# Ledger of designs, part 60: designed miniproteins, single chains, continued (4)

Each design is a single chain, and the fold is of that chain. pLDDT is the mean over its residues in the fold that is shown.

## One batch from the design tools (miniprotein)

Design m14191
Fold by ESMFold2-Fast:
Structure m14191 (fold): chain A 70 residues (1-70)
Amino acid sequence: SASLAALEAELEERAKKTLDQGRLSVESIANEWLKRGVKPEEVKRKAEEMLKTLEELIAIQRAQALREAA
């Protein structure tokens, strides 16, 4: 339906903005770890794990919003 399509578009836009902001935050945290002497490979692994967790949380939020619209 048009209503469901509009909700999906809104959720996708929100997810994109959240992920973009999350990347900036993770980059800031990664830079702090590097300044404190954490190894680059360790920082990369932790950053990737944080982004994966964020993507999973966004997926859960989307699923909940779609269930409420049903």
Scores: mean pLDDT 83

Design m14192
Fold by ESMFold2-Fast:
Structure m14192 (fold): chain A 63 residues (1-63)
Amino acid sequence: MEERLKKLEAEVKELKEKNPELAKKAEQYIETARTALKTGDLELAEEALKQAEKILEEGRKEI
């Protein structure tokens, strides 16, 4: 999951140049996933990562 988090963070940085509002939403889900991983809530972490991925895909399709 750490490698997946790093990839999403890089994609959020790219999205900030195109759509800063969507980038902020994705960043919030990434932070939720990090917190969930620290508390051992793997199900919540996976759900948060999926939401971040959906937002990033949506941002790419809009541009």
Scores: mean pLDDT 79

Design m14193
Fold by ESMFold2-Fast:
Structure m14193 (fold): chain A 108 residues (1-108)
Amino acid sequence: SAREEFIREVARVVKEAIDRLEALAAEGRLTLESFRAIVRETAERILELAKKYNLSAEETIAALDGAATGLKGTAAEIAPAEQHPALTAVIDEVLAEAKREIEEEAAE
């Protein structure tokens, strides 16, 4: 089904984002800027997949919330504790922007 394909594609997108973040952290190249770029790209790819599979706003938001949970978990594992608030704030900011895009699309 379209929903099952969407779930599999979202899982793939999130895994790719996690792999990239882990690689950058392992190389000492993880910055707030590179983290934000990867999180933003991940949210954008999820929004594109939701449009491709014609998913509801509720299902798209659930997928974004799931991705945010996974990315926060990864941030907690790969970054020093003192950096966690800043990384969490980036995820929350990007998620809020993505939810705003969904609301604007639904209003049209």
Scores: mean pLDDT 88

Design m14194
Fold by ESMFold2-Fast:
Structure m14194 (fold): chain A 62 residues (1-62)
Amino acid sequence: MSDDEVAREIAEELLKLAEESTDPNDAAFYRKLAEQLLNETDPFDRDVLLLAAAVAIATARS
């Protein structure tokens, strides 16, 4: 599985969390993070965004 595929899957999960969120600030945060992840071309910065996204998803689903 490519890193680009992982980024897309995580971005889709973030967009789902944004849709399910009742707090507008949380929804905006998830959408912004998904957009940044999909548009990031630097591998290191993308890995940092992937970690941030994974933590956000885990926290929201806990």
Scores: mean pLDDT 78

Design m14195
Fold by ESMFold2-Fast:
Structure m14195 (fold): chain A 55 residues (1-55)
Amino acid sequence: SREERLERIAKIMGVSPEELRRGLLLLPEATIREAAKVGASEEEVRELVEELLAE
């Protein structure tokens, strides 16, 4: 689910799921780059942005 992906990526980045959600909504490209630096998939994080913006 979206919430499970959000939680997993947040753990990898060392942030809360709420902080990650805020970053993806306010600064999506910068947040995607930071996630990629710590080993998260850019494609998966970008899909998560699209899902969050569709709400």
Scores: mean pLDDT 82

Design m14196
Fold by ESMFold2-Fast:
Structure m14196 (fold): chain A 81 residues (1-81)
Amino acid sequence: MEELKEELKKLAEELIKLSKELMKMTTDRKVILEAIGEILRAIGLLFDVDNDLLSKEQLKKEIKRAKKIIKKIKKKIEKLK
C-alpha cells in the first residue's frame, strides 16, 4: 500500500512539472486549459494520498492513468520542440 502511495505521489509531482513546462512552450488555449486541468487533478491526488482517501484498487487505477497522461504530455512537448 505505502509503495503505491509513494509511486502515485511521484507521478503526480512529475505530472505537475511536465504540465507547467508544456504551458511555457505553447500559446494554444486548449492545450493550456488541458494542462491546468491536469495540474489541478494532480494536486487533488496528492491531497487524497496524504489523507488516505484512496483504496489499493483506486491507487493502481490512478497510477495507470498518471503514467498514460505523462506519456501524452511528453509527446506534446516533443512535438512543440
Scores: mean pLDDT 85

Design m14197
Fold by ESMFold2-Fast:
Structure m14197 (fold): chain A 61 residues (1-61)
Amino acid sequence: SMEEREKMLEEIRELLREAGYSEEEVELLTAIFRQEFSKMSEEEQREAFEKTKKYIEELMK
């Protein structure tokens, strides 16, 4: 759903801030993810979210 998608995007936004991206970069990257997620099924969105989350978490180590 749109609500579930926005929750995933907010979590990505928070992770990007934690990883040290600027607010401008966070907004640009979040907009790209929002556009890409809109092309995906709900299952594809969850898979993409989990992969993105793990990738960002690895970058912070």
Scores: mean pLDDT 82

Design m14198
Fold by ESMFold2-Fast:
Structure m14198 (fold): chain A 69 residues (1-69)
Amino acid sequence: SPLLERAREVIREMARELGLELSEEEIERLAEEAVRVFLEGQAGKISPEEAQERMRKLVEELIEAGKAN
């Protein structure tokens, strides 16, 4: 999936810039969540504000997972 590949790349780059270490499993989980949020937004199932809030929480989860490693 091109969207999933892009999401994995974005998650890896964000972790690298923040100096955080994530497992491949955590990268995959966060990438899948990011794609789900994007697709729900595109389908109009969630508002732009809800999409932004979910992405904010995803970044918080990324930081928390990185700190645990």
Scores: mean pLDDT 85

Design m14199
Fold by ESMFold2-Fast:
Structure m14199 (fold): chain A 55 residues (1-55)
Amino acid sequence: SATAERVLALFEAGDHDAAGALLINLGADPKEVAALIRAGDGEGLRALAERLEAE
C-alpha cells in the first residue's frame, strides 16, 4: 500500500517521528511502534501498516 511504502520511506530517511505518527493514526499500539523503531525494523513497521490497512 502507499501508506506502508511511505512509512518505510520515512523510517529509512530517519524521520522516525513521522513514520510513528502515521502508524499510530492507523491505530497502531504506540509501544509496538516504539519497539520496532528502536530495533531498526523498517520492514516490521511496513508490515504493521499493511496489517492495519487490511480489513
Scores: mean pLDDT 83

Design m14200
Fold by ESMFold2-Fast:
Structure m14200 (fold): chain A 70 residues (1-70)
Amino acid sequence: SAEELAERARELLREAREAAEAGDYKTAGQLMSEVKELIERLEELDPELAKEIREELDRLGQYGVALATQ
């Protein structure tokens, strides 16, 4: 279901954030790529929910850039 895909995406976003905070940007990038694939599937099932997850992904991307430029 769309809700199950969103739940999985949010779990991956949390793991990606933890990886980025640990300085493991390779793992963070891989996890964020998995979230992008889930968002594509979500857009077909629930475009509004997909938009919410995409916004969360974009915020994490900005956070990761801020961490990498310290």
Scores: mean pLDDT 82

Design m14201
Fold by ESMFold2-Fast:
Structure m14201 (fold): chain A 61 residues (1-61)
Amino acid sequence: MSESEIARLQTAALLGLVAGMSKEDLKALVERLRDSQPELAEKAIKYLDEGKFDEAKKLLL
């Protein structure tokens, strides 16, 4: 058993959270990421604007 299990549990929790988020909630999350991860935030916004909702979710996880 490796200590990477905690990281996997955190990822699973994020997956559950994101699955329940609306488009507006995802957009708000992306805007908060702008300061720490500007490239990621810009790409996620582009996917949301293009209707690639699943791709935006995968990028944010």
Scores: mean pLDDT 67

Design m14202
Fold by ESMFold2-Fast:
Structure m14202 (fold): chain A 87 residues (1-87)
Amino acid sequence: SLEEAIELKNEGNELFKLGKYEEAVEKYEQALDIYQKLGLDTTHELYLKTVSNLAAALEKLGRLDEAVLYYRIAQQDPAKIEELQKK
């Protein structure tokens, strides 16, 4: 359900705050899987926020190629994307 996906996103946010970035990624990916199964529009605020948070967690893990991919999907600032690609 959408509510379950929101709960998973919130769990990911709490794990991110604790520095548990790998576990946060897992929760965000689970939330995105539910959004996809429900047919949630990729322009929806909830989708974009979850993808943005996933990208931030991937950046913290040094998974920069994946972080750039998800920042692009989330329509993040092009300057931020360029900065990450130069690392």
Scores: mean pLDDT 80

Design m14203
Fold by ESMFold2-Fast:
Structure m14203 (fold): chain A 63 residues (1-63)
Amino acid sequence: MYQYSGAEIAVIDVLARKGKASIGEIAKETGLSRSTVRKALRDLEKKGIIKRVAPGVYELVLG
């Protein structure tokens, strides 16, 4: 069973609201450190929930 961490949920919320966001934008919006955001983005990309669309920019995968 996949469980999402609080950081992963926060990242998903930002991407759902903005369509796409950079690591810096996500960190600013969530109050999380850039390192925490990078880990959440990496884990979400491995799960197929998000994709990288430009250098440092991510969006939700349309299923």
Scores: mean pLDDT 79

Design m14204
Fold by ESMFold2-Fast:
Order: C-alpha cells, then structure tokens, then sequence
Structure m14204 (fold): chain A 58 residues (1-58)
C-alpha cells in the first residue's frame, strides 16, 4: 500500500505538470497545481507509512 501510494503520487505529479504546460486560464492553472500538491501529499503519506513499518538495514 505504501509503495502503491508513492507510485500514485508520482503519477499525479506527472499528470499535473502536463496540465500546467497546457493551462490557459486561472482555473486550469489552479487545477494543475492542486493535482501536483495531491501527488506530493500521497508521496509524503507513503514515506510516513513505509518509514514506520520498515527498519533500515544498518
């Protein structure tokens, strides 16, 4: 699940960047930025879940 969240976050960031490249209105720009921020949020959530579950090899 944590790996799935990280992958989905990466996908959303890529999609939001594509939206931003073609955005022509304030509404479209806001939607693109919102998509990127959601992707970042998922990556942070995945990192927190993964870090709590897995002990680093030392």
Amino acid sequence: SAEDLAAEGDRLIAEGRKMLEVAKTQEEISRAIGTILRGIGLQVQASLLSGKATRPAA
Scores: mean pLDDT 77

Design m14205
Fold by ESMFold2-Fast:
Structure m14205 (fold): chain A 95 residues (1-95)
Amino acid sequence: EEELKKKAENAYNMGLIFENLKRYDLAARAFEIAGDYYSKIDPKKAAEAYVNAGRAYLKSGDYEKAIEMFEKALSLDPDNEEAKRVLEEARKKLA
């Protein structure tokens, strides 16, 4: 559905803008929303959005949310080496 694609793209772009402004809490939420919309139409783009959300959650100190995002990314793209690496990093912060 084209409406979902536009919502996903808008949320993803907002995430990039907030990340550039170092508003990591807002960036994480925007990327998570983008991932949720993409998950219904493009699982690979959803995985990328969830990785970006997880990275932003790490920078904001929300390690539990970061782990959740990386796990969602891997459920959609199990071969995503970046998601595997950042998930290990996030788990080390919590352990």
Scores: mean pLDDT 86

Design m14206
Fold by ESMFold2-Fast:
Structure m14206 (fold): chain A 59 residues (1-59)
Amino acid sequence: SDAALRALLAELEALAAASDHPVIHSALAEARRAYEAGEATEELLRAIRDAALAALAQE
């Protein structure tokens, strides 16, 4: 649903506001680009979020 997509974007925005790390800012930019293009799915946004969090955990 659109509400779920907005919730995932808000989660990424909150992470980006709390962190200066480039990986989360890149993830937010990618998610926003997909959403504006009409290409965003819940699966895609969750995958972007999970990949960014996994990368942060490796640092």
Scores: mean pLDDT 82

Design m14207
Fold by ESMFold2-Fast:
Structure m14207 (fold): chain A 81 residues (1-81)
Amino acid sequence: SAEELIHRIGQAEGILNEDGTTSLELAKKLIRERGKALGLSEEEIEELIKKAEELAEKNGGYLTIEELQELMKELRELSLK
């Protein structure tokens, strides 16, 4: 799941915060890696990254777990088209 992937990468990189927020860099890494693995175009991956950047700007440099989950859901939906 997206939650499991977030936890695994965040633990390995040491960049998950105690409150469960994630850095923009982790979110971008997850979008690129998962998007490529699922066969998304570079254009689709870039649009998801732009959404992550907009969310991070709103929050002051971080995404919530819920926001990252929504982006990963959109990524899955794109992979099914």
Scores: mean pLDDT 75

Design m14209
Fold by ESMFold2-Fast:
Structure m14209 (fold): chain A 88 residues (1-88)
Amino acid sequence: MEEADRLLFEGSVAYAEGRYDEAIRLYERALELDPENYQAWENLGEAYYAAGRYDDAISYYQKALELDPSNEIAKKNLELTQKKLKES
């Protein structure tokens, strides 16, 4: 869906500019339109990670993997986030 993809793109721009709360809002809106979009769940996880919300980030990466178990990026990000919690 083009609208959901546009929201994901705008969220990625906000994320790159350090506007993590805005990125989260945009990704959440994309997921309202397409809740099966594993990339949106992955991006939401990254935004929560950047905001220091590691518990939430883990949950969203797990959701992305639930929708696409072959997603190596989400799996890697999940492992890195879990390691960050243990080493913090």
Scores: mean pLDDT 83

Design m14210
Fold by ESMFold2-Fast:
Structure m14210 (fold): chain A 70 residues (1-70)
Amino acid sequence: MEEAIERAEELAREAEELLRNARTEEDLERAIELGEEAAELAARHTDSLLTPEEAGEAVRQTILRQLAAQ
């Protein structure tokens, strides 16, 4: 469990870094994918109110809303 949470945190950091430096559509898509994987992994190994799929979708929607605001 702990290793899975640590992995999720690592993926989340990579997604954040990539999102901060995203200059192309491909970079952005990659950041979203990593963020989804991190959220799904965390939800699967914690007492999350969201299912893994819901957690991944929530992160995707959050990123898309943030981009639409730019």
Scores: mean pLDDT 74

Design m14211
Fold by ESMFold2-Fast:
Structure m14211 (fold): chain A 68 residues (1-68)
Amino acid sequence: AENAKLMAEVFENMGMKDLAASAYLVAGKKYYEEGKYDEAIEWFKKAQELGSKLAPEYIKKIEEDRKK
């Protein structure tokens, strides 16, 4: 989780939006697997802002899991 976050921040600082979005998706997925839903949503939102089309689907899945 922390490694993916650091990679995403490095890519974002370098202006590599596509790589940063992919790294944020990996970070979000890792936080989701650990049950850290709020952090997962924040990382998926970051990926979405950087152009990820997959991030909204993961956010939707987390919101469904939080309601049970």
Scores: mean pLDDT 77

Design m14212
Fold by ESMFold2-Fast:
Structure m14212 (fold): chain A 69 residues (1-69)
Amino acid sequence: SALDVLKAIAVKDSGVDESLLDELIAALEAGDERRVEEIKERLVREHGLTERQVDSLVEAFRRLLAEEA
């Protein structure tokens, strides 16, 4: 799926843990915005991504989830 492709790209290009991206996708599907914000903070703090990079990644996942619904 397009989600699996984006996840693979994010792991390869940003060095993010696949498990953390799986948690992000689950939180987005559940509409758990508090959990989404917690994961965004972890991506910045633990993986050295900028806030802009994290916002772009989350937007890309939101867009793909909306298109698959």
Scores: mean pLDDT 82

Design m14213
Fold by ESMFold2-Fast:
Structure m14213 (fold): chain A 69 residues (1-69)
Amino acid sequence: AEEDRERALELLDKAVSYFEKGDIETAKKYLEEAERLALRLAVEHGDVESAQEIGKRIKEIMEKYGIEL
């Protein structure tokens, strides 16, 4: 179950990297993938804590770069 959390965090790191490069479309795709993993963690695994952590990081990234998913 830790693998899904780890993958989501890696996707968030990639999203930030692409935002820093100005590749907004690719960055948004990585955020969407991380959001899907967070939903899976909450719904399929009952890991609400990890899902909330990932969701909070997604929101922080969105606010920092001024984007909407």
Scores: mean pLDDT 80

Design m14214
Fold by ESMFold2-Fast:
Structure m14214 (fold): chain A 62 residues (1-62)
Amino acid sequence: SDLERGRELVARGIALARAGDLEGADLYGSGGVTLLQSAGEDEEAARAGREVRDAMEAARAK
């Protein structure tokens, strides 16, 4: 389902950000957020988008 896949992609995006792969983090994170929005989970999508962004910003600050 879009919900399950969206959650998987968000988790992968966050993991990639923590590993320093900012390009992968943006690609997988944004893809996951889009799938959560498609599933009607707007609040979860907004929270996930913030988590991905925060992880990417933390990686840049290293």
Scores: mean pLDDT 87

Design m14215
Fold by ESMFold2-Fast:
Structure m14215 (fold): chain A 96 residues (1-96)
Amino acid sequence: SAAERAALKAVLDRIIATLRSLGTPEAQRIAQLVEEVKAALDAGDYDRALSLLDKIIQEVDRWIAEHGAEDPERAAQLEGVRKTLEYLKEVLERMR
């Protein structure tokens, strides 16, 4: 529904804001991928949105693996983002 899409986009906007606040080039790149998820939802392209979410989760997991020991505070913030993205994936799979 339009209301469900609006709610999902609001959550995506919060994720984008969190990622941009981290100030890393990797987080900025991930934020751009989240913007593409919003565009896919606006187009009604749920398959593309799901594929992009999988890619975003992989990029987040890679960052945590590479940098988490050196930057545990940002890693904790990205773990929060990861959990929210997994939840959004489940919601989108049900709306498919």
Scores: mean pLDDT 85

Design m14216
Fold by ESMFold2-Fast:
Structure m14216 (fold): chain A 61 residues (1-61)
Amino acid sequence: SPAEQIQEQINNLEHVKSTLEGQYNKAKSNGDTDTAATLQTQIDKVNTKIGELRGQYNGAL
């Protein structure tokens, strides 16, 4: 169903987000401010996409 396909996309993005958050924490611990800023931008984009997909999922139910 469309809802199942959207849920799989959300699950995949949640895994991507977890990986990026791990990399972000390492960059911060190492004082790599530029890398941390880039990773934060990527996390923000993933969060926006998850939010959009959650809206679509609710509409598909």
Scores: mean pLDDT 88

Design m14218
Fold by ESMFold2-Fast:
Structure m14218 (fold): chain A 75 residues (1-75)
Amino acid sequence: MREEVLAAVRELAPDAKEAIALVERAFRALLELKDADLARGLLDKAVELLSKYVSEEQAEELRELLYRALEALEA
């Protein structure tokens, strides 16, 4: 899940290094710190940065994918 999401982000926006780092930090916040609120905040920031590199449609798809991955990890 995490690796699949990161691969999708890197494929669509390879130059969005800061957004990729925020996605990685969001997953770590949830898995290691068990802080879902921090994870969601980092994820929202990552999606905002990603929308500079991808189309509006792709940004929506990435947002949905990232939130589904986060929800799966919260379970």
Scores: mean pLDDT 75

Design m14219
Fold by ESMFold2-Fast:
Structure m14219 (fold): chain A 74 residues (1-74)
Amino acid sequence: MKYVLTVTLRDSASEAEKQAIADLLAAQPGTLSVEVRGNVVTATFESREAAEAAAELLERKFATQIASARIEPA
């Protein structure tokens, strides 16, 4: 079953920071796709474990840029 990680960024996040987050997600094992729309970054993963690992990494590296993050089955 596929899983979707939806990351909502703060309005203060720059376009460069959005791209850095998208690039980080695309580089993670088990990532199938990444899309950026406005202040929302959406990544699809092969497994829940891959999505959870990616979310943890984002929280560690980009906590100040992230308003919310959620994982749901695709």
Scores: mean pLDDT 85

Design m14220
Fold by ESMFold2-Fast:
Structure m14220 (fold): chain A 80 residues (1-80)
Amino acid sequence: MDEEIREALRSLNLNEAIERLRELGYEVDPATFFRTLAEAAARLGDEELAAAFRAVHDALQAGDRERALELLAELSKSLL
């Protein structure tokens, strides 16, 4: 995963982004999205970023979107 993706995520309102995509007719599963990002980061050897995205994925799978947003904000502050 590259720095451009980290910077894009820093400014994201996850709920707003997902809602906009759904309004345009796209099907977006946020848990699958972050699982894919975690897998990509791991393949690139960025274990810290992979762990961070996996934590967001796990929170979303648990149905705790508030926790997922907190983790995403923490990711943007801690890793960027």
Scores: mean pLDDT 64

Design m14221
Fold by ESMFold2-Fast:
Structure m14221 (fold): chain A 88 residues (1-88)
Amino acid sequence: SAARAQAERLLTQAGVHLGEAIRALEAGDLEAAREHLRKAAELVIEAGELLGVEEARELAERALKEEDLRRAAELVVAGMGEIARALA
């Protein structure tokens, strides 16, 4: 369906931003890490809304409020995992 194809594109884009966030964390660039995690979480929220996956949306919304960037990344990974399960 069009919604599934769009959610798959959003999940792919979220993965790119998550990868950039992890790279920024390893480099000590906390501002870049926060920006990429915010973008990844927003993409997960949109994919969750398209697929009706409330758990993914809740995890990503928690990531946006999380001040610990490593914990925020873990929440984004969990949200992406829920989207991937819905697409399987």
Scores: mean pLDDT 91

Design m14222
Fold by ESMFold2-Fast:
Structure m14222 (fold): chain A 53 residues (1-53)
Amino acid sequence: SLEELLRRMLTADGSGAVSPAQLAAFRAWLDRDGSGEVTPEELERFLQALLEE
């Protein structure tokens, strides 16, 4: 599930929870996808964008 994938990524950060800012960014990115569902590949791309500043 998308929630489980997000939690796994955030547990690597150590928080274990999704912040409102991260959720908002994720929703905006998900809307661009158009399918309404995030694949592991697309989730990796989203994380890459967050890490790449």
Scores: mean pLDDT 58

Design m14223
Fold by ESMFold2-Fast:
Structure m14223 (fold): chain A 47 residues (1-47)
Amino acid sequence: SLLEKAEEAKRLFDEAINNPSLPADKQRELVEKANKLAEEIYEEEKK
């Protein structure tokens, strides 16, 4: 569902920005996944 995607995107962003021990590669991966989910949410809302 749209809410599940929003919650997952938030979780991924929170993990990426609030975990200073996370390697840069992992932070980038989490942000990219979150951005992809955010784009999907945006497209669904545009319909």
Scores: mean pLDDT 79

Design m14224
Fold by ESMFold2-Fast:
Structure m14224 (fold): chain A 86 residues (1-86)
Amino acid sequence: KIKEIVEKLLEKAGLEGELVDITPNSAKVIVDGKELTFTVLGDEILVEGDPEIVRKIAETFGVPYVEFEHKGEKRGAVQIPLEKLK
């Protein structure tokens, strides 16, 4: 299920990604040499990673973008309703 969700999300955002790791509710993907983490949370998917890439995803889906620092690195996060990926 999550593989199809991630593939659809990347396709809609115009991103090419390599799936590196997958669990039932999470996936790691490399886009332009940068790691993105995808986590299904109920009826939404959380996307975290490189600020520039995550910001592009936020703009594509019309969802709020949040930026934060983690261990001295800037990271972006967005939550996308799964209904936008139907």
Scores: mean pLDDT 83

Design m14225
Fold by ESMFold2-Fast:
Structure m14225 (fold): chain A 60 residues (1-60)
Amino acid sequence: MSKEEQEELAERLIKQGLRAHEAGVPAENVIKAVRESLESHGVSKELVEKAVKELRERLE
């Protein structure tokens, strides 16, 4: 997977996670699901942590 594809996947999963939280899923469950999904797709640790940080800021 290219770096660009990893960044696009992260952005898509962040958006899906925000919608899930709006539907009533707890923030911690959303963060865990997004992290595990990115890791399972082989996304780099740096991009995973960046995506999780952005997601946490948007869930506040």
Scores: mean pLDDT 84

Design m14226
Fold by ESMFold2-Fast:
Structure m14226 (fold): chain A 71 residues (1-71)
Amino acid sequence: SSQAQQLRDQGLRLRDAGDYRGATRQFQQALSLSPQSERSQIYLDLGQALSGAGDLSGASRYGRKSVEASE
């Protein structure tokens, strides 16, 4: 949980800096360490970062996962 939060915070800082590829890597690591209840939010973060990077296929994939995890 704490480690996942630190990785998410790093991802947010990288996104703020415009490093969407770096943000995506941090969010993927956070996802692997996160409990089920946090996965929807991280999938959303991943989708937005991938969209910023121009990866529309990846953004669509994680957008769908976010909806499925929240339902």
Scores: mean pLDDT 83

Design m14227
Fold by ESMFold2-Fast:
Structure m14227 (fold): chain A 61 residues (1-61)
Amino acid sequence: SEEKEFAIRRLERDGQAASPEVRARIEKLLEEIRKSTDPEKIQELVDEAYRLLAEEAVRRA
């Protein structure tokens, strides 16, 4: 879906500033998003990725 493709592109862009460790975790989540056809599961994976980014941002602030 266009929503899925948009979410993937946005997460790829936003993940560029992450540490190598967090980026590796996000890349695994991106692989699962690409394989998933369930909108609910895709949203859960996207939310998990942004949770990881938010947690790292707080630790670095």
Scores: mean pLDDT 84

Design m14228
Fold by ESMFold2-Fast:
Structure m14228 (fold): chain A 64 residues (1-64)
Amino acid sequence: NEARKELLKLIGEILRIIGDILDLEQELKKTTDPEKKEELKKEIEELKKKLEELRAKLRALKVE
């Protein structure tokens, strides 16, 4: 129902962000420029913060 639709949307968003983080971590591994490494680290940190927010939303739904 509504709660199930919200749950599936959140799971989909979480999976997309995890994929984005993995792609950026691969880019970081290939990067030799220290300034670009710091930029990529910031992007990864911001995505991890979004992931935490989505995890909090998922927990708040209390769907069994």
Scores: mean pLDDT 81

Design m14229
Fold by ESMFold2-Fast:
Structure m14229 (fold): chain A 75 residues (1-75)
Amino acid sequence: MIEKYKKTLELDPDHYWAWYNLGLELYKQGKYKEAAEYFEKALEIAKKLNVPQEEIEELEKKLAEAKEKAKEKEA
């Protein structure tokens, strides 16, 4: 699954959904810091592409969740 998203990003790094899905896979693996980095990239691209506000809000929510989980692991 991860390799498929990475392949998509090699061809077109502006596919925000591929960055988002890669972040979700890392989040599921407990790699919250790395997941947050990919969610930030997805959010940056989504805002650049002027996607609907609802999608941006979902990305921001996932980014916040990943950042919170990353902090919990450090404590």
Scores: mean pLDDT 76

